# Designed miniproteins, single chains, continued (4), part 76

Each design is a single chain, and the fold is of that chain. pLDDT is the mean over its residues in the fold that is shown.

## One batch from the design tools (miniprotein)

Design m14622
Fold by ESMFold2-Fast:
Structure m14622 (fold): chain A 74 residues (1-74)
Amino acid sequence: AAGEAEAGRRGDAVGPKTIAEVAAQKLMDLGVITEEEAKELREKASKNPKLARELVHAADLQDFEEVKKLIEKL
C-alpha cells in the first residue's frame, strides 16, 4: 500500500505525548496552523522544549498573537 510506514516509527512504542506534539496538536485543533505546519512545528519544538511549553500555554489561553510570535522564534 502506498504510504504505509508504520514500522518506521522510532522504538514503535506509543509512549506519552511529548510537549512538542501537544503544542502542535492544540494549534491544529484551534485552526491556527495546517496539518503540514503542525508536523514541522512538532519537529522544531522538539529541539526547543522551552518554546514548546510556551506554545502550549499560549494555545490554552487562545492567545493567537503570542502563538504567532512563538512559532516565528522556532
Scores: mean pLDDT 72

Design m14623
Fold by ESMFold2-Fast:
Structure m14623 (fold): chain A 110 residues (1-110)
Amino acid sequence: MSLIERLIELVEEIARKLQEIYRMLKDKLSVLEASRLALEIAALTASRIMIEGSKSKQALEETRTDLENVRAILQELLADPSVSDDAKAKIQEALKLIDEALKLIDELLA
């Protein structure tokens, strides 16, 4: 498996886990928080398509930025006492995949 193929698979898995987290939390998040998470899920989906199609340094840099933004949102949710332990477990899984994807992007940009 190439590093780019592995990155595409990780971004797809991250997007799926984020959709699950969004569905668990959407009724408990503020409209602003829910919109922010939904926007970043859409951004990751777009980044996946760009990497698949172009494999450009620009696509990799944009994916890095989107993943860093998602990581920040998920870290804020982990600190929120209103977020359930089940949701926090899924958030922790997503954070591990995000860290793996960021390492692959760093290798691809080296």
Scores: mean pLDDT 80

Design m14624
Fold by ESMFold2-Fast:
Structure m14624 (fold): chain A 81 residues (1-81)
Amino acid sequence: SEAERLIEELLEAIRNKDWARAEEVARRLEELIAANPDLRERLDIAFEVWIRGAEVAGVASYSEEEKEKLREELYKKLEEA
């Protein structure tokens, strides 16, 4: 589905620290959720992944250990989606 494709693109952008791409994909996911409310619960996790990824990249002071713990949490939430 388009939602699954966008989630994959979001994760790839986060892995590559491409925050411009991550922001673009997040906007597209938000538009998709607005058009398809049934996807909202599943895609809320994708937005949290993007937000935390951006925080780890430069808007918050995190150690490497803290970044790894955040990554684990993000992946667990995506697996639950």
Scores: mean pLDDT 61

Design m14625
Fold by ESMFold2-Fast:
Order: structure tokens, then sequence, then C-alpha cells
Structure m14625 (fold): chain A 100 residues (1-100)
């Protein structure tokens, strides 16, 4: 549907904005904690976009947020240990569950 395509486009645009902010912070030598805060804000903004789209089912929202978290975690895996990445994934998944 056109409504779902629009929602997916808005999610993708917000994810790109998040990655641009992360890239800027990495270039400035930001801490992993600062990168984590940007990642959390990106997930929160994407959850808002998904929740504002009544045509998306709860299952579709959860699948989309999981795909977003997977992409963010893959990006951050370059800058953190496997243990930190796993803890980070769990925190983002919990945040998404609370917001959806």
Amino acid sequence: SEEKIKALKEVQEKLVEGFDKLDELVKKGASFEELFEVAKETVKEIAKILNSNPELSEEEKRELVKAVIDQIVDYLSKYASEEEVEKFRKELEKLADELL
C-alpha cells in the first residue's frame, strides 16, 4: 500500500539521519556511550514514525524495528566488543518493546 511505502521511506530517512550523526561523532572521537545515546534516540524516533501509521500491524512494527536495530548494531560492532554489542542489542530491543 502507498501508506506502508511512505512509512518505510520515513523510517529509512530517519535511520540515514541517525547514521550521519554517528559518523560525525566517530570523526570527533566520541565515546561509545555517546554513540549509544544517538542510537537510542534513532530507535525512539523510528518508533514514533511506526506508531503514527495506523495501517501497520503490531507484528509489522516489531519486524521493522528489529531490522532497524540489526542495522544499528552492525554499524556499532566496528567500535565495540562482542559483549558490549550484545548488551546494547538487548537494551535497544527492550526500549523498542516499551515504545511500541
Scores: mean pLDDT 82

Design m14626
Fold by ESMFold2-Fast:
Structure m14626 (fold): chain A 63 residues (1-63)
Amino acid sequence: MPSLEEVRARVEELLRRLGELQRQLAEAEAQGAPQEVLDQLQRQIDRVVEELVRLERELEELE
C-alpha cells in the first residue's frame, strides 16, 4: 500500500514528466516533425494527465 508520501512523490514525478513531454512536443513541432510523431507525444501527455487526475482524487480522499 503506497503511503501518502509515496503518492505525493509520484504526483511530483508525473508533473515533471508532463513538463518535459510538453517541451519535447513544442521542440518537435518547431523542428517540423511529422504529425504522427506530434500525435504520439500528445497521447503520452494525455496519459500522464489522466494518471495525475486520478492520483489527485486519491490524495483528496486520503485524509
Scores: mean pLDDT 81

Design m14627
Fold by ESMFold2-Fast:
Structure m14627 (fold): chain A 98 residues (1-98)
Amino acid sequence: MKKLTKEQLEKLIKAAEDAVRKAYEMVQRGEMTIEEAANFVREEVKKALIDELGLDEETAQKIADYIADVVRYALEQGKTPEEIIKEVKELLKELFGE
């Protein structure tokens, strides 16, 4: 996997955290389905991977799809935003942080 600097990884984690928190709130308010919330996280993470980290579109899409799947399954299991964020942070560290 492409290695990120600590600063780049922290920016990506922050973008994912903000997206997860917003998606969770929208689901709790009935403003999004779980599928729509996962799609929202996918697009926000993909945008961060391309715009802030300079990843190519194909690589960014694959990573964003994987993260969105993790978020979708966690939401289906009734996990809290803190639990979902912990899982996403661990995944991002495994992919980029070594």
Scores: mean pLDDT 82

Design m14628
Fold by ESMFold2-Fast:
Structure m14628 (fold): chain A 109 residues (1-109)
Amino acid sequence: MEEKLKEYEEKAKELKEEVEKALPEHKELVERAIELVTNAIVHSTEEGIEAAKGAAAAMLEFGASKDVALKLVEAGAYFGAAKLMKEGRGEEGLKRAEAVIKAAREYLS
């Protein structure tokens, strides 16, 4: 589990950095949107999906591409999964992250 935790934390950080690079004037908004998705996933899959759709819509409104909006959702989802892994809920966290990312892809298609 430790190796997977590190892998998902690193992937989430890289995705966050790519989104911040794409929206350099909106770094605080990006950080808040990622935190919102992360916290929602920790609570439930349903809350995670709704938070992800809201975050994606906000990114599009601020001029992000669909690819950048999806990367933000993926960052938040992987941070949420990593947080659940630290609590011994890694399998649940990964399933929630996959469901949230899938819903965001369908929303952005």
Scores: mean pLDDT 87

Design m14629
Fold by ESMFold2-Fast:
Structure m14629 (fold): chain A 94 residues (1-94)
Amino acid sequence: SSSELYQQGQDYLSQARTALEQGNFDTALDYINQALDIAEKLFKLGDKKSAEDIAKQAKKLAMELLRRVPSDDRQLILRAIGAILRAIGILIDI
């Protein structure tokens, strides 16, 4: 159900926040991208409100992560920008 997908998305976002607070940026980005996968599935099912909520939260976390990433970590910076752009793409389609 869309409710179960929404809960999975929220669980991924919670895990992303925990990983980010621990400085585990790669793990945080993995969970952010998993939450974005859920947002895309919710959008395809027509649950645009839940998709928007998950995508907005994922974007906010990716932006916060980008602010905390070491300035010399090019790969993490590019991954964070990629997640932000992916979230924006979902939000534009809503």
Scores: mean pLDDT 91

Design m14630
Fold by ESMFold2-Fast:
Structure m14630 (fold): chain A 81 residues (1-81)
Amino acid sequence: MSNNTQQTISLLQTNGDTQLSTMQDQYNRTTDPNQQQSLQNGMNDTQTRQQDGVNQIQMYDSNNNDDTVNYMLQQYQQMNQ
């Protein structure tokens, strides 16, 4: 796996983990069952998108599509603000 591929996966995972941590905190602080269900669904969706994103990046890496991986890296770096 290339360094850029590894960095792209790392940034995607970090962004997803931050969202999951925020939703988990909100889940622990709410007593509303509807809010808890909404947050649980949001966490499940975030985990699914994170897994799909990693699989897609690995597919691009295995196909030697460096331009696409580098483009994704640039996009994720911009999201770190």
Scores: mean pLDDT 79

Design m14631
Fold by ESMFold2-Fast:
Structure m14631 (fold): chain A 82 residues (1-82)
Amino acid sequence: KPYKYKTYKLKPSVSREEQLEIFKEIIEKTKDIDTSTDENYLKAHKIFMEILKEKGVAEVTESYAKTKELADGINKIVDEIE
């Protein structure tokens, strides 16, 4: 079974244009990170969450990971950012 974790998503009130600019910034800041490894995926996910929180467009949501270790890693990042 996939393991549940808390993360951020864009607030539904964010316009399409603002969403595109936010995703462009996330891509630019994460493009050199090889996300095939769990450690690098966690690093990229932290950058994603920090950008959303900094811009004030973060909404807490739940998602699922294939491993408990990955889910626990993301939950730890949320605790550190919150």
Scores: mean pLDDT 80

Design m14632
Fold by ESMFold2-Fast:
Structure m14632 (fold): chain A 80 residues (1-80)
Amino acid sequence: MELQKKIDHLKSYAGLKAQELIDYAKEKGLSDWEITRIVTRLSEALTEAIERVRKGESFDEVLARLDAHFEELKAEIDKL
């Protein structure tokens, strides 16, 4: 039960951040292809985060690592 709650939290959080990044990228004038690339990278980071939590890694550390990935993706959008 606790493990499933952590996974559900990661999915929900990543979904909110994905929408934020998509909206920001659209405001910056990114193409559908560029937006798809960003979303794919976020999806890969989420998959890695879920696997790390399943392996017994600290939830707080996994969440912090996922947050760092969101910041990196936003910084890449800003470079445009």
Scores: mean pLDDT 81

Design m14633
Fold by ESMFold2-Fast:
Structure m14633 (fold): chain A 90 residues (1-90)
Amino acid sequence: MEEKIRELEERLKALLEEAAALSEKARQGDPEAAKRGRELQLEIGELLLELARLDPEGFRQRLKEAGIDLSDAEIEEALAALEARIAAAK
């Protein structure tokens, strides 16, 4: 399980970095970047849900390490929203 969690975390970091860069370009008026960013958002959502299911505590720690100061309720709400978006996209 530890190896799987680390692999998912590594993948998530790469996708988040790419999505952030694309989001920046989309804000500058790049519609192609906006489209790609939404694609990556879906992939990121799937990885976040998987991480949260496999290791809820490690997921919380990862958010803190990334400087994201969310309450448990906010994290649950965000995960529920991601799950709904992923289900709607399929």
Scores: mean pLDDT 73

Design m14634
Fold by ESMFold2-Fast:
Structure m14634 (fold): chain A 74 residues (1-74)
Amino acid sequence: MEEKYKKVLELSRKARELAGGDPEKLNEIRTAAAYLRAYKETGDPEAKKKVESMPPELREAAEAYLEMDEILRS
């Protein structure tokens, strides 16, 4: 349980560091996470295509962001 909390904090800090205070970079990760969520929840064909065309690094960041967001919203 403590490890999940530390993971959320680490992911949040890393996202801010990568963005360097740039909201556009954070928005790219959030947009990618939104497509992942839509695909997982609805199987939307557009979302699937976006997920499949994502660079691996962006997909990993989006998956981490989605996981963090789920923990924070629950």
Scores: mean pLDDT 72

Design m14635
Fold by ESMFold2-Fast:
Structure m14635 (fold): chain A 80 residues (1-80)
Amino acid sequence: MKEEIIEEIKKLLASLPEYPTVAEINEVIDKIAEKFGLDSELLKDELSKILEEKKIDPEKLTKEELVEVLTEAVLKTLKK
């Protein structure tokens, strides 16, 4: 499951620049939420929480870092 999530996120991020904008990130989150049957707003909230906890600057977030934090956000949103 985690590996499948990572692969799907990487595929969706492949078209993004190395430093994606917040709008581009939100578009990818919407696609990920649809793919995994998640609420897009809950996924966005979980991602924001993870970024704050890790003290990551969203304006300097790289594509590679985004794969890692989005994977964590998806896993936390799926966890019951």
Scores: mean pLDDT 78

Design m14636
Fold by ESMFold2-Fast:
Structure m14636 (fold): chain A 72 residues (1-72)
Amino acid sequence: SLEEEQKEYEKAVEEIRKRLTELFNQGKSLREIVEEVGDFIEELKKKGYSPEFLQRVIEEAGKLIDELLKKR
């Protein structure tokens, strides 16, 4: 259902936000931060999420990185 898909998307966004925030707080390079996004997307792909779902998470992760960079 759309409601279940939305909840799964919100969980994925919360998890990537947490991971990216921790890496930024540790002073990790942009390369390491981008690699973490790639690793997370591969985890979701292995769990059977659609290419469309993965693309939405990638786009959101990019926005989160921009937001975190602006706050530095």
Scores: mean pLDDT 85

Design m14637
Fold by ESMFold2-Fast:
Structure m14637 (fold): chain A 87 residues (1-87)
Amino acid sequence: MDELLEELEKALKEKDIEKVREITKKLQKLMLNSSGEEAREIADRASKILREGIEEAKKEGVDKEYILEVEIEEGMLLLVAGVKLVT
């Protein structure tokens, strides 16, 4: 887990959207194979990193399209956590 979160933070600093998507997909897969509580914790930790990356990108004047793509990835993680919690 910590390794994937460190890779996510690095990908966000590098503005590598393809790497961000790759890592968030791995996180989603891990969440699907975890308990609802564990999936929520994974989503909360990853969401914090993604939100910090979004705020930094906005501050740096990065393309709005990049920001939207990162926001979509955060939304997908939170959706998976929500589904796991009620299932």
Scores: mean pLDDT 82

Design m14638
Fold by ESMFold2-Fast:
Structure m14638 (fold): chain A 68 residues (1-68)
Amino acid sequence: MAETAPEVVTLPPGSTVGDLLKRLNIDPSEVEVFVNGEPASLDTVLRDGDVVELVRGEERRFAVVRLE
């Protein structure tokens, strides 16, 4: 089983991957980001229900985006 249950992150509509990382206090240079299984840039706009995977070395974190 992958460690850590997915966390729900609430963001304003139109938020990007960069905004998500700022909300989580994560340095974007330290992580690789995937949105719904696809590689994503800091400028990728997030939609309600998107699953974001954050990979740092052997660590994986999952966040489910909620817009509001």
Scores: mean pLDDT 78

Design m14639
Fold by ESMFold2-Fast:
Structure m14639 (fold): chain A 89 residues (1-89)
Amino acid sequence: DEAERARLAAGLEALLARAEADREAIAAEFADDPRIKALALEALDVLVAGYRRALELLRAGGSLEEALAVLAEAYARARALADEIEALL
């Protein structure tokens, strides 16, 4: 429905507004671990791209189901990168 699409869009906008600060925090946290830092930043970039894509789809009048499918794909890719980080620990 329109209200649920608007709520998801607002949530994605809030996540995107935090993306630069999140990137800086990750870079600082893993400054001494270049492999982990690279994978963590890649995971953030995957999520941010997914948020933008889902938001564009919602703004173009796309369905909630389509937006959620885009987000599910982004989360799956980010989880795969998280698994690579775990393997390095």
Scores: mean pLDDT 86

Design m14640
Fold by ESMFold2-Fast:
Structure m14640 (fold): chain A 99 residues (1-99)
Amino acid sequence: SEELVRQFEEELRKMLDAMEKGDTKEMSEHMARAQKLFDEVSSDPAVLRQVLERAIEVLEEYVERLRPKVEEGDLDAGINEGMARIMIGVYRLILKKLE
């Protein structure tokens, strides 16, 4: 289960890196791998909780990384921050249902 959490984190970080670089093909490939891993853990509430908690942490780190660009008026950074915040909100709602 620890290995699946690590693999999900790795794919999520690569997806976010590709998204920031505007590489839509690489982003889509890592999104697909992350989704497959998420589907694999979705039937195990304990592992799913760990994946969601780590995903939220990674997304919050990403939002903080984008903050200086958003403050400078970078529209792409603002869109990416908005998407990350939506994902955080969705993952927090799923976590609440697991308790």
Scores: mean pLDDT 86

Design m14641
Fold by ESMFold2-Fast:
Structure m14641 (fold): chain A 77 residues (1-77)
Amino acid sequence: LSPELQAEQRALAPELVRAAEELAERIRTTEASAGEIAAAGVLAVELEYLLATVELSPEEAARLREAARRLIEAVKA
């Protein structure tokens, strides 16, 4: 990624983490729709892409990894 795109993606990371945490909780606590399961899959891929391509601090990377794990767990439960 270009430095500009890296900065943009890094800025987006906290929002994607929050979205993933909210979606995981919704899937865990309610009857998940097919659309919510599909959205969770897309979001998990986006989080993995950020982990692979963006320079993150260890704390930022750990938070993204945890959010992705929670989302995948919710979908597979």
Scores: mean pLDDT 77

Design m14642
Fold by ESMFold2-Fast:
Structure m14642 (fold): chain A 62 residues (1-62)
Amino acid sequence: SAEVEALRRQAIEKYAESGLYRMLSSSYRIAGDQAQSAKAQALSDQYDAEGKALEAKAKALE
């Protein structure tokens, strides 16, 4: 359904954001910026959780 497709697309967008922040966290860690690394890791974890919630919602509608 269109609703399931929209939720799956939103989940993919959230996972993409999570991946970008994970890479950014690693870059900050290599540069020695522990505070920015931790902040980016927290955002990565948040977006990953949001993506999983959207996937679960999409699966429940199938």
Scores: mean pLDDT 90

Design m14643
Fold by ESMFold2-Fast:
Structure m14643 (fold): chain A 101 residues (1-101)
Amino acid sequence: GEKLEKLKKEAEEEVEKEKEKILSKDPILYLIGLLLRIIGLEIDLEQTENPSDEDLLEAIKLELEAELLLENAPEEAKPLAEKVLEKAKELIKKILEKKEK
């Protein structure tokens, strides 16, 4: 819907702004950081009946950051980037399912 498209655009703008900073980091350590953030948000989601738009925005940003690393990282980091991307997509789906109730 219109609200989801607005959040996607906001996430894209924020990730683009931070792109140089993200790509300057060690890709494996940064991806581990993204994975830990996904796990933290999943734990919070299990305790939350009504996830916020801020939770959805954070999940979309995690997906976009993982995609950025998948496109730009060395081959050695790509399998981890793919796994992080998959988990971020699963998280977004769970948030959207809870928001539709």
Scores: mean pLDDT 85

Design m14644
Fold by ESMFold2-Fast:
Structure m14644 (fold): chain A 62 residues (1-62)
Amino acid sequence: MERTVKLETKETTEPSDAEEPRVSFSSSTEQLSPTESRSTVTQVVETKEKRTTTTITATVTH
């Protein structure tokens, strides 16, 4: 069986005014078509100085 996997990693740092540090994780899986699915995992780390968002997206074609 032939399967194509595309992985994309994106990290973004933004100024933030969060007074307390926090870390959050979220994941989602989306069915784009009968043969394609996309899974996204996002981690957000916030401090009083900056917010760092790391997103990993995997697209699988069956």
Scores: mean pLDDT 77

Design m14645
Fold by ESMFold2-Fast:
Structure m14645 (fold): chain A 92 residues (1-92)
Amino acid sequence: SELRSKEEIEKELEAIDELLENTPDEVEREILEIMKIRLESAIAPEEEKEKLLEEAAEKFSEMLDKIPLEDADKVRKKMEEVAERVEELVKK
């Protein structure tokens, strides 16, 4: 990923929070939560970074483990759509 400022990360976190309040899709909400934890880890104190990254990785693994291989493409598409929505809100 590109070098991000704390301000840029805070804007992405704000966009994710807005989407979480308005997103009815459960899979998209899980994706948003994982993205939020990863972004929080980037600006967190060192003591919390490792724990947050572990939480994000574990949630992602658990999500993938519950999905049949044939549905993996649907989840990937949802991840792309969610990332695009976050970028649109940040550019607002």
Scores: mean pLDDT 78

Design m14646
Fold by ESMFold2-Fast:
Structure m14646 (fold): chain A 68 residues (1-68)
Amino acid sequence: SLEELSPFELLGLATEAIANGDVDKALEIAEVARKRGHLETARRIYRAILQAHPDDERARKLLEELEK
């Protein structure tokens, strides 16, 4: 399960999901990272989503919440 993966593995899976156009999966992976306290990994995933989809409001809001 995602909860058993390292921060590096989570980032890799999120990058693959983004490459496949699966933004919902990338957001799920970022949320798992966030809940586990891997905040830098979650930030990197949200930034990667925004690089591919600059107007994704969900990723923007979630990144903004982490940077407050």
Scores: mean pLDDT 85

Design m14647
Fold by ESMFold2-Fast:
Structure m14647 (fold): chain A 84 residues (1-84)
Amino acid sequence: MEKRKELLELYQELVDAIASGADKETIKALLDRLYEVLKSIPEVDQEELDKLYAEMKAAIDAGDYTRAASLAGRMVKLAIEKLK
């Protein structure tokens, strides 16, 4: 599968899960999958990715799903510019 397409599909699933009120465990599982895919891309800034992943986990634990969705978008953007 094209990595760009995989990232966009995972991001959409994550945003849809948040919007539909999915449980925290489901949202974290989708985040973990997104993080694994991003880590597999050598061109991605790994330090910035790790920082955003930690911030997003904290946002989910706090119930700040608006911030979590925004941070997920920033994580995906780290790779999208490199995959064009």
Scores: mean pLDDT 80

Design m14648
Fold by ESMFold2-Fast:
Parts: structure tokens; sequence; C-alpha cells
Structure m14648 (fold): chain A 64 residues (1-64)
């Protein structure tokens, strides 16, 4: 289903954010800019609900 593909994409993007967070040594501002760019790109291909879900997952990575 489309949901399975979207879940795979979200996992890939959250993995990318996690890696960027590690690479920046926890620089939230720099990671936030990367997240904003990814979310803007995803808004072209995903529903607002899916984008909001992805944002939540990305924020959890930064919170950890």
Amino acid sequence: SSDDMNNNRMQMYTTSVRQRYRDTGGDRRRVQATMDMMLDDMSQHMSQTDVDTLRGRMQQIIDD
C-alpha cells in the first residue's frame, strides 16, 4: 500500500536526521534547518498529515 512506501520514506528521512544530528555534535539549529528543508521537499509528495508525522519523528530524534 501507499502507507508502506510512506513509512519506508519516513524511516529513511529520520535516519538521515539522526545522522546529521550526530555529525553536527547536537547542533539543533543546523539540524532544524536540514529538517525544514526535508519537510518542505516532502510537502511536494506527501499529505500534510504525513509531513506532520515526519516532523514529529524528527523532533523526537533531536529531543533524545
Scores: mean pLDDT 74

Design m14649
Fold by ESMFold2-Fast:
Structure m14649 (fold): chain A 105 residues (1-105)
Amino acid sequence: MSEEQKKSLEIVEELRAHPVAHYFAEPPDVELFGEDIYDVVPNPLSLSEIEARIRAGEIKSVEETVALLLQMIENYLRLAPPGSELERAARELRAVLEAKVAELG
C-alpha cells in the first residue's frame, strides 16, 4: 500500500474506534429508514465501504478519503431526525474526523 493509503486507513480506524461508529459501520438500513432513502442519499456510504475502496486502491489520497468520510457524515445528518441520537452521533464523528485531519496536516 502507498503512504496515502496507510494514512487513509489510520483515519478510518480512528473513527471506527469511537463508540458512535457502529451507526456508520454499514450502509443505511432500508428497512429502518424506508425505501425513499436513496432519494435523500443517492450514494449511501459507510466506514466499511470507504475502507474497502482504500484497500482496493480506488481511493488514492488522504484528501479524497476525508471528502468521502465528510460526505458519509452529511448523508447521515440528512437522514437523522432532528434531536435524534443519530444526529448527535454524526456530529460527534465529524468532530473526531476534523481533529484527526488537523493532526495529519
Scores: mean pLDDT 78

Design m14650
Fold by ESMFold2-Fast:
Structure m14650 (fold): chain A 65 residues (1-65)
Amino acid sequence: AEAARRYALEAARAAAEGDSERAREYSLKMQEAGGDPLYASQAGAAGAAGNEEVAERMARLAGEG
């Protein structure tokens, strides 16, 4: 859970910075660590849209399972 949450947050940050390759890499690591891929996908989309608060909230939910 803790590792999944960290990877989800890093994926959201990468997406917010426009680094889609890094965002994808951390999203895969998050999924491998048992995180929720639906919330991770929403975090990435929010980050890409520039909505940092929503991205962080969705990343947290991804890590909580």
Scores: mean pLDDT 73

Design m14651
Fold by ESMFold2-Fast:
Structure m14651 (fold): chain A 80 residues (1-80)
Amino acid sequence: SMGEEVIEYMKKLIKKIEKKKEELKDTDPERAKKLEEIENLVKEWLKTVEDLLKKGLLTEEDAKSALEQLEEIEKLANEL
């Protein structure tokens, strides 16, 4: 389902941000902190999306909007 695709994308994005954060911790701790803030926001959002999907309340429109926002967040994280 589209909702399952959103969850999978979120999990992959969290892992990418975590890796980049670890790579920057020693060379640029302030950028690493910003990445950690983004990671935590995506983790909180993931919990909400998982809850909505479990309850059958996640619409295809919500899932599409989430994917568009996740793409923008990924771009932001890549620019850090």
Scores: mean pLDDT 87

Design m14652
Fold by ESMFold2-Fast:
Structure m14652 (fold): chain A 71 residues (1-71)
Amino acid sequence: VTEEVEDTILSRFDVDGNGKVTKEELLRWLREHYGLSEEEAERWFARADKDGNGYITKEELLALEDELAAR
């Protein structure tokens, strides 16, 4: 059984070591791991992407995961 941890999440996303996750990678992860629809995943990404750059930081990703796990 695979458990969701920070290392597993980051290994799923091809981050350059800058701790940044692209929109497409995050949407795919949200749909696969939390069973969200495309629209739902986009809403979560928009909520996390405060800068509007099309990516989120590692810290924002971990905060997002914590919020999702609390649902």
Scores: mean pLDDT 67

Design m14653
Fold by ESMFold2-Fast:
Structure m14653 (fold): chain A 63 residues (1-63)
Amino acid sequence: MGEELLKKAVEAAAKGDAITALQYLGQAIKAGAPKEKVKEALKEMAKANPSLRKIMEEEIEAL
């Protein structure tokens, strides 16, 4: 469940939909996605959309 939501977050970020990407990320974390998988997804999101990098760094700190 959580890993599937992380994949959807990365896909949304790649499409430029920052709001949807962050919503899927939040749902994945609440669903118990492992910290390692969350960090990996955050790095992929930042790589796919550089404008999200600062937000992704803040999310990593919140973990």
Scores: mean pLDDT 75

Design m14654
Fold by ESMFold2-Fast:
Structure m14654 (fold): chain A 99 residues (1-99)
Amino acid sequence: MSVIEQVEALFEEAKERLRDATTEEAIDIVFELQDRILAVLEENNLPGKVKALAEASLTALAMLLSTSHRYNIPVSSEEIIARLERAREAILEAIEESL
């Protein structure tokens, strides 16, 4: 299994979990996804710039969800998934450019 296939599988698993998640559960799911992606990138010896982008992209999403929850701003599962897909695209592009 390629690093790209491993990362894609982790994003698909996270998307399924997010469909029925509360905002608090969604924050935990995004941080768990970040940890698992960073582990895959480390095990495959990807450069620090790719790991930094993955961490920054997923942390930004988690912080948006945390801020929205704190201010009682509703965020739909569809919007969370759409933002997760944008992070996936950026991370996969960075991985491909490093191979």
Scores: mean pLDDT 87

Design m14655
Fold by ESMFold2-Fast:
Order: C-alpha cells, then sequence, then structure tokens
Structure m14655 (fold): chain A 80 residues (1-80)
C-alpha cells in the first residue's frame, strides 16, 4: 500500500541520515516511520516498536527530553 511504501521510504531515509551523522533527522524519520506503520489497518507492531525505540534513543542523545518521551510512549503503544 502507499502508506506501507511511505513507512519503508522513511526508514531508508532515516538509516541514511544516521550514517551521515544527522541524528536529529534520523530520529524524526524513524518517529514518522513508526507513526505511519501504526496508522495501517494491520500494523507491523514489532517494526513500529523498533523504529520508535530508535527515535527515543537518538532524541535522548540529543538532549531532547520531550521528544525522547514522546517516542518512548509511541514504542509502548506499538507493543500494547
Amino acid sequence: SASLEKAEKLYEQGEKALKDGDLKKAADLYYQGAQELLALPNPDRQKAYELASKAAVLYAKLGDVVKAGEAAALAEQARA
């Protein structure tokens, strides 16, 4: 589906941003990817959990406590 393709593209862009050392862009892209996956009618909850968790770790490294908390909450929603 278009939404699944969007989530896959966001993940690939996030991986590239991480390799380029752009932690903020990588975190934003992983977070968006997790949201796109969870919006699907039959979501890949494990993949969404992994992406949201990666975003939380990166936001924490950046000192963005609010976004780290939001990403951690999204990860908990994914595994619920």
Scores: mean pLDDT 88

